# Designed miniproteins, single chains, continued (4), part 83

Each design is a single chain, and the fold is of that chain. pLDDT is the mean over its residues in the fold that is shown.

## One batch from the design tools (miniprotein)

Design m14865
Fold by ESMFold2-Fast:
Structure m14865 (fold): chain A 78 residues (1-78)
Amino acid sequence: GLEEREKAFEEMVKKAKEAVMKYSNGKKPEVKEERDGDNRKVELKAGDNVVAKVEATPEEVTAVVEAGDKKMVQRRPV
């Protein structure tokens, strides 16, 4: 349900923030948030080459972390 999705989204954003800080040698990420109805998106950027995007629909949370030549994708159904 939506409560499970919100919890999953918060956990994925926390992990994405930790990954961005890890790959940017501890730089504080810039945060951009968007909301469209029940859909949510958070973009995190630190330095020149470290970006994470966490997107949520009512059914799924997806996190993408890009650090230089590395790309990590995690999907979590809810």
Scores: mean pLDDT 80

Design m14866
Fold by ESMFold2-Fast:
Formats: structure tokens, sequence, C-alpha cells
Structure m14866 (fold): chain A 74 residues (1-74)
């Protein structure tokens, strides 16, 4: 699994428009990786001009990012 530093995650969360204090409640590496994936997907979608619902699940964000990547490859 990809390992993220606290500094990298805080920066990614800020870029995604998420509260970096959520890192203080993360206790497992798996949860940190899930948060990083969610934030990265949110940043990517925002750069593509896609509005991100605040209640969107990690799976929904991942799927939207994959759909956009497939469209760019076509």
Amino acid sequence: MRTWTDEELRRLLEEAGLDPSVLDSIKTEADRNALAVRAAAAVYLRKQGVEIPQDASLEELRQKALDLADAEMA
C-alpha cells in the first residue's frame, strides 16, 4: 500500500477542500490510505470541473475519477 506522511496528507486534504483535522482521528494505515484516495479523487474531479457532493462515498468518487480517466484516454 502507498504510505503517506502527515504533511503530504494535510496538503492533499487542503487542496481537496477537506478539513485536515480528520487526520487526528485516523488510527490505522488502511484508514489513512482510504482518506488519501478520497482526497486525491476529489482534487482530480475538481480540476476536471466536476462538483463533488459533500456526502459522496469513497467508491462514488473513485468511480467518477475512473470514468473521467477513461474519457481522456479515448
Scores: mean pLDDT 67

Design m14867
Fold by ESMFold2-Fast:
Structure m14867 (fold): chain A 59 residues (1-59)
Amino acid sequence: MEEEKKELLDRARRAADRLAAQGHPETAQSFLDAVEQAVENGDLEKARDIVRAMEALAA
């Protein structure tokens, strides 16, 4: 996997873990699935936006 895609997925997984720990496992999985789809489609701008939203919600 390219470094950029790996970093986005790693960030998404960490944010998803935090959201799940906060009591939102279904929301965490939905966002993670969306990031994985955006990365698979090559839509890195969308992937970055979703990751930032996840990190903001988990903060």
Scores: mean pLDDT 82

Design m14868
Fold by ESMFold2-Fast:
Structure m14868 (fold): chain A 65 residues (1-65)
Amino acid sequence: EEKLKEIEEEAEKLGLPEEQKKFYLELAKQGPPEDVLNVLYTLAGIEGTEEDIKKAIEKKKKELK
């Protein structure tokens, strides 16, 4: 529960659209939330523009699916 809130907050900090937030929350419910949170922290650590972050998210989305 607390970890799901953290995932939601980290996704919001990254400027992820609502659809992406829901995707990560559903993934966290099916697998360990720690793994999803680590992915979001990795994305947050990327220095770049919104476009660079968006591309990184698409890449990670393919890996997690």
Scores: mean pLDDT 66

Design m14869
Fold by ESMFold2-Fast:
Structure m14869 (fold): chain A 81 residues (1-81)
Amino acid sequence: DPETERLLITTVYYHLLLLEGKSEEEFLEEAKEVQNMNLEEIEKYLEELAKYILENRDYLLENEDDPAHRELIEETVAILK
C-alpha cells in the first residue's frame, strides 16, 4: 500500500532527523521532498532505509519516546522481512 509505505518512510525519516537534532521546520521541508519522490526514488530510498533500520533497529527503538512511533518502526521492520 503506497500510502502506508510513505507514512512508514516519513516516520523513520522523522526519527533520523530527531536523532540528528534537526528542527520541526527542517523535518517538514525534507518530509515534503520524500513525499514527492517518484516510484524509482522511493524504491531506492526503501532499500537504503531497510539496510539502516536492520543495522540500527535496537538503537532506534531505545531512543524513541513515542509509543506510536515505536510501533511504526516495528511495522517497518516487519514489512522488510
Scores: mean pLDDT 62

Design m14870
Fold by ESMFold2-Fast:
Structure m14870 (fold): chain A 74 residues (1-74)
Amino acid sequence: SKEEMEELKKKAEEYLEQAKKAAEEGDAEKFAEYIGNMLGYMNKLVDLDKEEGEKYTKELEKEAKEYADKLQKK
């Protein structure tokens, strides 16, 4: 349902924000853990709606990659 998709998106965004904070603190282990949790919720979203889920996953992965790249340059 649309409500179920919105809840999964919200959970994924919460983990992305925690991952961004971990990256800013230089904590690569916590960053990886939070990104793993984010991807778990994104996989559930893809199972509900493949097109919407894949589109949203690409947006979150793009943001995660920017922070991963910043973490590697420190």
Scores: mean pLDDT 83

Design m14871
Fold by ESMFold2-Fast:
Structure m14871 (fold): chain A 66 residues (1-66)
Amino acid sequence: IQSIIDEINDIKKRIDDLEKQRDQAIQDGDVDTAIRLGLEIFDLRMRLTELEIEKERIEREIRERS
């Protein structure tokens, strides 16, 4: 479970960093970079959702075991 929590935290940090970069690209008028960063953010958000579902599953199993 710690491994999943660590990955969730890493992805959240990466999303935050990419959102800042995308905002900068938008301010600079760099449409191509903004689109690329948006796609990367989308992919990371999808993975984050999968990991959060897995985390809930493991937490449920731990509660049932306890």
Scores: mean pLDDT 81

Design m14872
Fold by ESMFold2-Fast:
Structure m14872 (fold): chain A 79 residues (1-79)
Amino acid sequence: SLEELEEIFEEAVRKAAEETGVSEETARRAVELFLAGASQAEIAERLGLSRATVSRLLEAFGREEARLEKEYLEKKRAE
C-alpha cells in the first residue's frame, strides 16, 4: 500500500541520516531535492553540506530503500 511505501521511505531516510551523521530533516530534504531532479552540487550548496556527504547520503538512502523494499516483498510472499 501507499502507507507501507511511505514507511519504507521514512525508514530509508532515517538510516541514511544515521550513517552520515546528518539530521533526519536535512536527509529528507536532500532526498526530496534529488528526486525532484536537483544535482548533488545543488543539494550540497542549498543544504550547506559537502558534496561527499551528499553522495554518501544518497548512496545510503538508495541501498536502504532497496533493502527494505526487498524485505517487504519477501514478507508479503511468505504471508
Scores: mean pLDDT 83

Design m14873
Fold by ESMFold2-Fast:
Structure m14873 (fold): chain A 90 residues (1-90)
Amino acid sequence: SLADEYEAEAKKAREQGNYKEYVEALHRATVARIGDLLRQGRYDEAVRVAEEGIKELEKIKQEHPEAKDVYDEAIRTLRALAEEARALGE
């Protein structure tokens, strides 16, 4: 799947120590996975995936602050998707 492709890109970037590319690929994978869950009506799971993604990004941001701007944008996007998924699940 597209999410699996982005996860593979994230793994490669992480192995190379490129945390900007790692976060960008990880974020794309997470957004793609949330999109798949929303299309399936799996709203609670979409919220969980978004919240787990935010937690992981906040952890990486603390350990690798060199890509701080990319983390902040990714976290904002995931928070917005979590709010949308919660609204749809009501």
Scores: mean pLDDT 82

Design m14874
Fold by ESMFold2-Fast:
Parts: structure tokens; sequence; C-alpha cells
Structure m14874 (fold): chain A 65 residues (1-65)
């Protein structure tokens, strides 16, 4: 089984984007004003607030695979 790699630290928009792309996902949109990044991974769409704890963002990304 292919293990999901941990998110690189410190967590930034660019690193979340890189992580999604590395796992075969795509970026749908980014709203800079609300710091909300919307991604598609594993055929699912999810939105993240980048001010959330990195562990919360990582768990949401894991739910998309």
Amino acid sequence: AISLKPLPQPLTVDKVIGYVLQHGGSIVSYDKASKTLTVELGGKKESFNLDDDPSVIEEKLKQLV
C-alpha cells in the first residue's frame, strides 16, 4: 500500500498546493482574503482555512484519498 506522506512544515499555501499536486490532486481555487484553499484530491473537493492547525488540514487531506 502507498502511504500518504506527511505535510511538509512549516505549513504554507505553497506547501499544501505542492502536497495536493504530489498526490495527484488539483487546485480548484484560492481566496486570499478568507485564506480558503479549495482542492480536488481522489475525485473529492474540500476547502481548507490555512489559519487552521496543520493537523486539521492533514486529516482533511487524508479523508480525500
Scores: mean pLDDT 71

Design m14875
Fold by ESMFold2-Fast:
Structure m14875 (fold): chain A 94 residues (1-94)
Amino acid sequence: MVIEELEKRAKLMKYKEPSEIYAKEAEERGMYEAAETMRQLKEASRSIMVSLEVGEILRWIGDLIQFDLDQKKGIPVDQAKVDALKKKIEEFLK
């Protein structure tokens, strides 16, 4: 599910330095030179703009997780709100 992948990435960005997160992902894909470059960009990757954008996405993903948990507990969820939130995340990532 696209949402699970976005949630995983957003959680890593929230609690770990973005450059190290991307470097590890590049290493796992066999892109060792890209990983080295990402680590060298450590200072630049911690801009305030990146922090604000990560915070926004994490809020939206948190809301989607809550809707999924509510559905699993049998609590009715407004599907139109879920769809609007997914569209908002997709538009933000463009």
Scores: mean pLDDT 61

Design m14876
Fold by ESMFold2-Fast:
Structure m14876 (fold): chain A 67 residues (1-67)
Amino acid sequence: MLSPTEQRVLDALRAAGRPLTARELARRTGLSVPTVNRALARLEARGLVGSAHVGGRTVAYDLTRAA
């Protein structure tokens, strides 16, 4: 089962329609960055969210959708 925090992160990604960093997700959801990172790790483990390096040490997250 998804937690309310995990659901809020998914809803923010759906609304954005693009990859978002953890910091962008924190801004959009009103959650702290550590809380967003925990939710993203759980969602990624479930296969609901994928991560991609967008340059250097920056990682962005998006819904697992077919290209």
Scores: mean pLDDT 78

Design m14877
Fold by ESMFold2-Fast:
Structure m14877 (fold): chain A 58 residues (1-58)
Amino acid sequence: GDEADAERARAAAREAGRAGGASEPSIQKGMELAQQGALDGDARAAMEGAVLAASDRA
C-alpha cells in the first residue's frame, strides 16, 4: 500500500483507541498493526487489527 494509506490507517487507529478509552500502549500497537496492514495492501485487515488492539478488552 501507499504511505498515505498507512498514515490514514494509523490516524484511524489512534482515534478509535482514544474514543474507546484504550491505553496509550494499546493505541500504539493498534497503530503499528494498521500501518503494517495498509503497507501490505490490506486496508480491511489493518483496520480490524487496529480496532482489536485499541479496544484492549481481550
Scores: mean pLDDT 70

Design m14878
Fold by ESMFold2-Fast:
Structure m14878 (fold): chain A 90 residues (1-90)
Amino acid sequence: MEEKELEQKAANYFVAGQLLLVAARISTDPEERQAADEGAAGAFEKSLEYLSKVDREKAIEWAERGIKQAEEFGTPVAAERLRETLEKLR
C-alpha cells in the first residue's frame, strides 16, 4: 500500500472515530452510547494501524490525542482500547 493511501485511510478512520465519540456523547440511549463508544474504539484502532506503518511517532501522538478526547467525552471503551494501542506502539 502506498504511504499516501495509508495516511488517507488513517485520517478517514480517525475522523470516523471522533464522530462516533460525538455520537456517544449526545446519545440518550445507553445501547446507542455503548455501540458508538465501541465503534469509535474500532475506528481509532484501524486509523493507528495504518498510520503506524508510515509514521509511528505520529501514531503515538494521535493515540494520545484520541485518549484525551475519549476521556473528555466519557467513552470508556474507546479510551481503554486507545491506551492498549498506545502501549503496543511504544
Scores: mean pLDDT 87

Design m14879
Fold by ESMFold2-Fast:
Structure m14879 (fold): chain A 78 residues (1-78)
Amino acid sequence: TTYVITQDGVKITIEEYPDGAVVTPQGAFSGVLTFPVKYLRSGIYRDTLTGVEFELTVKDGFASFNVPGDVTLRLVRV
């Protein structure tokens, strides 16, 4: 499922899968990103391009994690 959200004036495209997501900010964005989720759960997710790990917190149907900037992240659950 694909979501398009705007946070802090930046358009962000999120493609959600049962075990991961692709997050594509269209501009500079850093800080806590919050987005709706259907499949994702709280836990550690790894960016498959960089190997960097992120802790996702899922509450009330929304995931939150810290985004490092205007780069595409390809996250898979560890």
Scores: mean pLDDT 79

Design m14880
Fold by ESMFold2-Fast:
Structure m14880 (fold): chain A 79 residues (1-79)
Amino acid sequence: GEEKAARMLYATADMALQGASAEEVLSGVKLAAGQLKDEEVKEYVLQSGKQASQAVSQGDYDKGAQILRETADYVLKKG
């Protein structure tokens, strides 16, 4: 559940720092959201993931990674 989703979000953050595309970041976020049963937590992950993907699309990989890490921390707090 939450621990697996958070680990996937941390991995997606590391991919963003390695120059992953906005599409790859969004794909990673959707896979992480798929591990969640709580609809409010899932929606938060998807919304934060869109913001991270947008930052990456603008070349701001550090911001994209930061958003994903903060999202992962939030998910862990809810488990």
Scores: mean pLDDT 87

Design m14881
Fold by ESMFold2-Fast:
Structure m14881 (fold): chain A 71 residues (1-71)
Amino acid sequence: DSLALASEVGAEAYRLARQFLPDEEAAKIAIHAAKVAQDLLDAGYSPEEARQKALDEARKLMEKILEERKK
């Protein structure tokens, strides 16, 4: 179930982001990661590839937000 994998990816991204960002920002990153995973699965990527790419995207987004906050 692609929705189940997307939900798991979102939860993992949320737990990672919450270590560095407030709840609101962590939730946004989690939602984005879940959507990326769903889109990749719908595009024909394997579950493993979709998970890896979605989590990498979440990490990039988190790093970008942290970098901007650093000034």
Scores: mean pLDDT 83

Design m14882
Fold by ESMFold2-Fast:
Structure m14882 (fold): chain A 66 residues (1-66)
Amino acid sequence: SIDDLIKEAEELIEKLRELGREDFANSVRAAVDQVRAMIDAGENPDQAVEALKALIKRAKEILEKL
């Protein structure tokens, strides 16, 4: 679900900040905000959701190499 995706993104944002990856954490936050903005505007969030999924995947790849 979108709520589960946002929860996962928020957990990754905190981990990225702990590692000093503030710029990447801010990018993930912006993607979450875009998904919420699309939903609040009554627009189709599918493209914003796919962009967020791509950022989550990249965040996990970065964290795996620790």
Scores: mean pLDDT 84

Design m14883
Fold by ESMFold2-Fast:
Structure m14883 (fold): chain A 67 residues (1-67)
Amino acid sequence: MTGEELAELAREAFPDAEVLGAGTSSEGHAQVALRLDGEVAVVTVAADASREEAIATIRRALAASGA
């Protein structure tokens, strides 16, 4: 999964969250920065993560940020 794929998935699954940026590391880890209710969460997802695992990781990060 690339950072761009993760960003699109975040927009689809969490439409109330603003995507601030996305990137992919040289090791294939996808990253996305999201803002929801004034809080910023940076989410890293392993290269081999499924779509479902990526969504669960984003949801957990947003919940942890108080959103």
Scores: mean pLDDT 79

Design m14884
Fold by ESMFold2-Fast:
Structure m14884 (fold): chain A 91 residues (1-91)
Amino acid sequence: SLEDLIKQIENSIKTAEELLERAEEIVRKEGSEREKTIALALVIAVGGEIIIIRRYIKKLKELGADEETIEKFEKRIEELEKRAEEIKKKL
């Protein structure tokens, strides 16, 4: 259903945010080379979550979700992508 798809998007965004927070903490604490490598792996995992979210958004559009709902999710993805790129620059 449309509501189930929205829940899947929300869960994937939450997962991506949690991964980014872990990576940001490693960078902030000036972690070891091992920890910086883990931060990079977390950022790669965020990229995977973003691909999944974009696939769900495509399905939402096909099911006729309103433009406001789509725009809100697209903005949240844009912020996740920005945060991921900022972390990469510091690694």
Scores: mean pLDDT 88

Design m14885
Fold by ESMFold2-Fast:
Structure m14885 (fold): chain A 58 residues (1-58)
Amino acid sequence: SLAELAREMSVAREELGLSNEELAELLGLPSARTVDLIELTLRAPSEEEIRRWRELVA
């Protein structure tokens, strides 16, 4: 589910020591605020953004 993915992204970001700004840059998101919106399930990540995130945590 999107909520479960958002939780996994939040946990992985914290474990990797990444800021919202750094994660946004790595995933090609418009801003750090976009990371917050995804983690709050207010915005669905695109297939490309999910692919980049999966590469980051592999």
Scores: mean pLDDT 81

Design m14886
Fold by ESMFold2-Fast:
Structure m14886 (fold): chain A 74 residues (1-74)
Amino acid sequence: ALSREERIARLREALEEMRERWIAKYNTPADRALWDALLAGELGRAEEWVDEAVARGQPIVLRDPLGRVTVIPA
């Protein structure tokens, strides 16, 4: 099974990959600023998000704006 720290690392990696995919398609200053703000907030609570999902026995399912799905097991 994945450790708590491994789950947190995978969630942070998935969020960064979502940003990179979005910026590769939409590279305006407004899109960059929006993603930077959203990513900062989500990265700041990544530990809480993982802890909540694990406590509920639920995987974290991330769907990016381009339709790609990443699953981080509970």
Scores: mean pLDDT 75

Design m14887
Fold by ESMFold2-Fast:
Structure m14887 (fold): chain A 77 residues (1-77)
Amino acid sequence: MEEKTITLVGADGREFAVTFIGPKELLEKVEEIAKQSKAGKISIEEAVKRIGELVKSDPRLIVTEEGERSLVRLATV
């Protein structure tokens, strides 16, 4: 189990640091989603949805309470 802080960028350009705890392969999947969003390949709303599905599908992947709050803000901007 590793801890990783991943930066997500909202539609308004604001950066949010979101901390995840989990196995390396799941953290790498979250980071890849974040990179795709930052590159404009997917919307931030789609990125948050995909990350939420990963967290729901695997109980080993945990988002901190502060990080979950940031994800909600990213989805509503």
Scores: mean pLDDT 81

Design m14888
Fold by ESMFold2-Fast:
Structure m14888 (fold): chain A 85 residues (1-85)
Amino acid sequence: MSTEERVLAMFETAARLTTLSNEEFLAMSPEEQIAYAVELVRRLLAAGVPREEVRRYAAFLVSVLGRQYGEEVAARAREALEAVI
């Protein structure tokens, strides 16, 4: 599969495991978004998604938070996500 197909498949899997819309997620505080991202990653691992794919998804979440809130939030998100993968 292409990288784009893998990323899309991860988003579809994540969407099935959550009840929050993208708008609801973005309305949360940075700390709440990090906590939610950690829970989402835990659910992906529990669902049997390979750790390599979960790491790529976690890196994407860190990138999104970094663009929205800056590098300090991205660094905290990276540390929190790496602790559970």
Scores: mean pLDDT 72

Design m14889
Fold by ESMFold2-Fast:
Structure m14889 (fold): chain A 81 residues (1-81)
Amino acid sequence: SKADELVEAYLKELERLFAEERNAKTMDERQAIGKKGQALLQDIDAAVASGEITPEQLKELEQRILERARAALAEKAAAAG
Protein backbone atom coordinates (compact mmCIF):
# COMPACT_ATOMS: atom_id res chain seq x y z
CA SER A 1 0.00 0.00 0.00
CA LYS A 2 1.00 3.67 -0.24
CA ALA A 3 1.21 3.74 3.56
CA ASP A 4 3.62 0.78 3.59
CA GLU A 5 5.75 2.57 0.97
CA LEU A 6 5.76 5.74 3.12
CA VAL A 7 6.79 3.76 6.23
CA GLU A 8 9.69 2.15 4.34
CA ALA A 9 10.73 5.53 2.88
CA TYR A 10 10.75 7.11 6.38
CA LEU A 11 12.80 4.19 7.77
CA LYS A 12 15.29 4.51 4.90
CA GLU A 13 15.67 8.25 5.58
CA LEU A 14 16.08 7.54 9.31
CA GLU A 15 18.88 5.04 8.51
CA ARG A 16 20.59 7.71 6.40
CA LEU A 17 20.34 10.22 9.28
CA PHE A 18 21.85 7.71 11.74
CA ALA A 19 24.73 7.10 9.30
CA GLU A 20 25.27 10.86 8.80
CA GLU A 21 25.26 11.37 12.61
CA ARG A 22 27.94 8.66 13.04
CA ASN A 23 30.10 10.41 10.40
CA ALA A 24 29.40 14.01 11.51
CA LYS A 25 32.66 15.88 12.29
CA THR A 26 31.42 19.43 12.93
CA MET A 27 28.64 21.13 14.89
CA ASP A 28 27.26 22.55 11.62
CA GLU A 29 26.90 18.99 10.25
CA ARG A 30 25.13 17.88 13.47
CA GLN A 31 22.77 20.89 13.30
CA ALA A 32 21.94 20.08 9.66
CA ILE A 33 21.20 16.45 10.64
CA GLY A 34 19.00 17.68 13.50
CA LYS A 35 16.99 19.85 11.10
CA LYS A 36 16.55 16.90 8.71
CA GLY A 37 15.34 14.76 11.63
CA GLN A 38 12.83 17.43 12.67
CA ALA A 39 11.57 17.72 9.06
CA LEU A 40 11.19 13.92 8.90
CA LEU A 41 9.10 13.89 12.10
CA GLN A 42 6.89 16.68 10.71
CA ASP A 43 6.41 14.71 7.46
CA ILE A 44 5.36 11.65 9.51
CA ASP A 45 2.91 13.78 11.54
CA ALA A 46 1.45 15.22 8.31
CA ALA A 47 1.06 11.73 6.80
CA VAL A 48 -0.78 10.54 9.95
CA ALA A 49 -2.98 13.67 9.99
CA SER A 50 -3.84 13.22 6.28
CA GLY A 51 -4.67 9.52 6.82
CA GLU A 52 -1.88 8.32 4.49
CA ILE A 53 -0.47 6.29 7.42
CA THR A 54 -2.85 4.20 9.55
CA PRO A 55 -2.52 4.12 13.37
CA GLU A 56 -1.34 0.48 13.11
CA GLN A 57 1.38 1.41 10.61
CA LEU A 58 2.43 4.34 12.84
CA LYS A 59 2.88 1.89 15.75
CA GLU A 60 4.97 -0.39 13.51
CA LEU A 61 7.06 2.61 12.39
CA GLU A 62 7.58 3.72 16.03
CA GLN A 63 8.66 0.20 17.03
CA ARG A 64 11.10 -0.08 14.11
CA ILE A 65 12.49 3.39 14.92
CA LEU A 66 13.08 2.23 18.51
CA GLU A 67 14.81 -0.95 17.27
CA ARG A 68 17.03 1.13 14.96
CA ALA A 69 17.90 3.54 17.79
CA ARG A 70 18.89 0.61 20.01
CA ALA A 71 21.01 -0.87 17.18
CA ALA A 72 22.73 2.50 16.63
CA LEU A 73 23.57 2.73 20.37
CA ALA A 74 24.94 -0.85 20.28
CA GLU A 75 27.09 0.03 17.23
CA LYS A 76 28.54 3.05 19.06
CA ALA A 77 29.27 0.89 22.13
CA ALA A 78 30.96 -1.79 19.99
CA ALA A 79 33.08 0.84 18.17
CA ALA A 80 34.14 2.38 21.52
CA GLY A 81 35.04 -0.98 23.11
Scores: mean pLDDT 79

Design m14890
Fold by ESMFold2-Fast:
Structure m14890 (fold): chain A 107 residues (1-107)
Amino acid sequence: SVEELREAFLEAVRDFVRKLMDAENKTPEEAYKIIKEALDELRALVDQFPLDPETKARIDALIDELKKELERAVKEGKTPQEIVDIALSKLGEIASVVAEALRRLAA
C-alpha cells in the first residue's frame, strides 16, 4: 500500500539522518563513504516503489548530483560538518520529490 511505502521511506530518512550525525565525527573521507553508502541504500529502496520512470530518473539524478558535490567537497578540503551540511540540504530536496510522488500515487 502507499501508506506502507510512505512509512518505509520515513524510516529510511530517519536512518539516513542518524548516519549523517555520526559522520560529523569522522574524517572527511569516511564521512563521504558513510553518506555515499546511505544514498545507495535510499536509491535501492525508492527503486522498489511503483513510481513513474520520469520521477525515478529525477531522483536518481539528484542522488548522483549530490554524490559528485560530496566528492568535490572532500577534494577541496571541506570539514566533515560542511560535508554533512551539503548532504542535509540535498536530502531535503530528494525527500520532497519522493513525498510528492507518493502523494500523487495515493490520489
Scores: mean pLDDT 86

Design m14891
Fold by ESMFold2-Fast:
Structure m14891 (fold): chain A 130 residues (1-130)
Amino acid sequence: MSKEYQEKLDEFEKQQGISLFGLAELIKSIKDLSRLHPATRAYYQGIVYLVEGDLDAARAAFEEAIALAETRPDGLFLRAQALYGLGMVYWLQGDEERAEEYFERARALLEEEAARNPNPSNRLQALLSL
């Protein structure tokens, strides 16, 4: 992995306030990803590839996650996350204009999700009850 790639990834993590390496390690600790819904699995594989610097594999995985999530009634949030993942891929490749396009598409889906589910506290409680 190039020093430039690592520096770009570090800058992105600082700007977003997230640890992509920490998330990838957590995902890798899941012993059987085959038990996850295919869309969720594809998204998690995309994150792992992104952190490992395999941008072509990351792109393919995020595109698969979007396609699989389109068939789901609850797929809006996952589609938004996968579109954000594609934005990260293009940003790390230096294609800032395409990255911005995908980030904007992700934001629009998150706003649609929020409008359909206007109480995030009830959603968080439902997730914690699983």
Scores: mean pLDDT 73

Design m14892
Fold by ESMFold2-Fast:
Structure m14892 (fold): chain A 93 residues (1-93)
Amino acid sequence: SMDPSVVELLKALRERYDRLTAEVRSELGEDALREFLERMEEAERKAAELLREAIKLGVSGISDKEALRLLDEAFRVLVEVPERFVAEARAKA
């Protein structure tokens, strides 16, 4: 079982993702939705890689500061990629 604070964070990220996905579909159409989902898949792959490296560093005890930096970068990628896509797509509309 995950820590309750982590569960709440993941829930908030999922709710935001679902909301943005619905907005892209309704406002920008199916082609924009396809591009959005592709960019999110790439962002999720990058975030997963950063998370794996953070876990390795945490388990090895080599650098808590570097592990926290990688976790922060993973979180930023998951937040910034969908926000930038929606902002850029709306600016072009």
Scores: mean pLDDT 77

Design m14893
Fold by ESMFold2-Fast:
Structure m14893 (fold): chain A 110 residues (1-110)
Amino acid sequence: MEAIEELAVRIADELRRLDEGEISPEEAQANIANLVEQIARLLGASPQRTALFVSNVVEEVRRLAAEKDEVEKSIWAQSIFFSLRDLMLSGGVPEEEAIRIFRKALRVYT
């Protein structure tokens, strides 16, 4: 559980760095893809399920990076964290823990 929490916080840090202009969209996509892959691996997700989740999160990061409106950026960031929560829940993480990690990551980003 601690390892998944650390990876979720790292994703939040990458999103914050992207929002602050410290990292390119391409670099953020690659880094976040690797972090999501690590979470999926820890949860015992199949290679096919892992590829689908990575693809979906990368597309969300791409949309966040292209967005200029602060409200819309917040919506895409929340969508990314909802996707991570859903990955955790599908992997058998207890709902209370998945929600706790989700909220912590969202706070690190904001």
Scores: mean pLDDT 84

Design m14894
Fold by ESMFold2-Fast:
Structure m14894 (fold): chain A 94 residues (1-94)
Amino acid sequence: ATTLQVTMRAESDGRISATMTVSGLDASQVVILRLRSLTTGEESAERVAAGSGDTATVSARELVKAGEGQATVYDSKTGERVAEAPVVRVETTP
């Protein structure tokens, strides 16, 4: 099964960043990693080719305005959603 691990943080400019790692992709697969602010509706998206090996892993860092964020992964060829993380409210790092 495709899995998505997300780490989010608040940046000093009031934006949130997300580091997204997707596992269980085909080595030739190209995916779109999307971070959406549920507070503002702003989206950031990056198209990333899967790595090589038996289990492909893709990592990207995206940035949108702060508040509640949600990370989602789509297959770039079909547009199908392959993974989604729960909604996260971003806290300032201690």
Scores: mean pLDDT 68

Design m14895
Fold by ESMFold2-Fast:
Structure m14895 (fold): chain A 115 residues (1-115)
Amino acid sequence: DELERLVREAEEVHGPAGAAAVDAAAREFGLEAAEFVLELLKMSREERAELAEKLGLPDIAEAFRLIESDPARAQRLLSRAAAANGSRLGENPSELQQKKLALILVGAALLQEVA
């Protein structure tokens, strides 16, 4: 099962929080979204931040850089990004909206690991 492989790899890199993020993405948006979440989890902090900037999400980029040093500020930035950039998607979310939500899910998982 492809999903079981993705969940296992996520658990290896970021424990139960990573596994939960990949599973959530797969259940909500399908396997391609789950693969994108796994790619994000395997990236370095700077790689995640650069990708978020490239997608027009500066608050998420800053949050990724702050997760370990200032998790409270990172959480505020992710909450703001979620509210502004589609934490609640319509019935037919765009590919960009799905990628934005995947970045938010990864940020939330990383914050859970440092809590």
Scores: mean pLDDT 78

Design m14896
Fold by ESMFold2-Fast:
Structure m14896 (fold): chain A 100 residues (1-100)
Amino acid sequence: SAEIEEYKRIIEEALRRADAVEAADPEAFEKAVAEIRKEKPGLTPREWRILAAGRLDGDEEFGREAVRAMIALEKEEIKTLRGELTESEKKFFENRLKQL
């Protein structure tokens, strides 16, 4: 769908930005990732990288939007496989969203 393609585009752009920020200052990036991990331990390593890049690049809102897109895409993948999310899966995704 158009919505899924937009999620993929946002995620790809956020990951490219994270790679660029890491390449520009690897030490500052590693420190920012460690800070995000401490603050938001329920997020994935990829999501920590995206948020760390947003913090260093001054675009924290784009980082949050990219993480929301990752969660939305993962939900759609599960719906495609089984039709509906379980209560446990809903709670898992809600807990991740609350950390944003």
Scores: mean pLDDT 88

Design m14897
Fold by ESMFold2-Fast:
Order: structure tokens, then sequence, then C-alpha cells
Structure m14897 (fold): chain A 67 residues (1-67)
């Protein structure tokens, strides 16, 4: 399924470094300036959202453990 394919693709690159996040953000800014939407732009957005979601969950788990 499309959902399974997306999960497998994300799991292949599950966690981005701060450098990778900055690189993707720079790439998205350039794409936005060009006014283009490409599969690469969509993938970059998905990767950033997944990384942000995983970081938020990890922060919440750490907060619960600290309490």
Amino acid sequence: SFEQEVLERIEASPLLSDEEVARLEAFLREAQARGERSPEVEQAIAQLLYTASRRALAEEEARRAAE
C-alpha cells in the first residue's frame, strides 16, 4: 500500500541530524524562491515532518522520565 511504502521509505532514513535538517530547510527555501514543487520538495517536507515528530516524542518521553 502507499502507506506501507511511505513508512518503509521513512524507516530507511528514520532520523536526520541537525546538519541534515538545516540542509533540507535551505533546499526548501531555494525551492520556494523558485516557485517550484517537485517530488524532491515533497520528500524533504515529509522527512522534516517525520524528524520533527520523532524529536517531539523523544522530548516528551524525556520530560516524563525527568518528572
Scores: mean pLDDT 71

Design m14898
Fold by ESMFold2-Fast:
Structure m14898 (fold): chain A 87 residues (1-87)
Amino acid sequence: SEEIDKLIEALERLKEAVAARDDAAVREALREIGEYLEKLKPVIPEEELKKIEELISKAVEAYLRGDVESALRYLDEAIKEVEKLKK
């Protein structure tokens, strides 16, 4: 799905922004992620969507605490969950 591929790309951009500690890039990537998640809401199983949203939320919370390592770990888990939707 085009939206799934774009979500993965946006999550990878969020990882780059988090690693760079670029707050403006983090905000822009989160905006794009929100748009793709909204578009995917009717086609993704609710349980999988909730898990992806929880992982992204945990990543953002970790980043805001200055815990970049944990934020990147949660984003890697979110990307893996989104990749499973392509199978």
Scores: mean pLDDT 88

Design m14899
Fold by ESMFold2-Fast:
Structure m14899 (fold): chain A 64 residues (1-64)
Amino acid sequence: MTLEETVRRLRELADRYQKMAEELRKNPEFKELADIYEKMADVYRSGAEGVERVLRELRAAQAA
């Protein structure tokens, strides 16, 4: 798996968990689970940003 593919997959996971959290929030019985899924979306989003940063730094090093 390339770093670019890793970023794409992490963003897809973030979007998926965010949508699941939104659906779960419509039912008050699942409020805590919705909060967990929203936090998971944030973790995957942060992970994607981290990998993107590494990818940019690697490309800069190769160009130098």
Scores: mean pLDDT 82

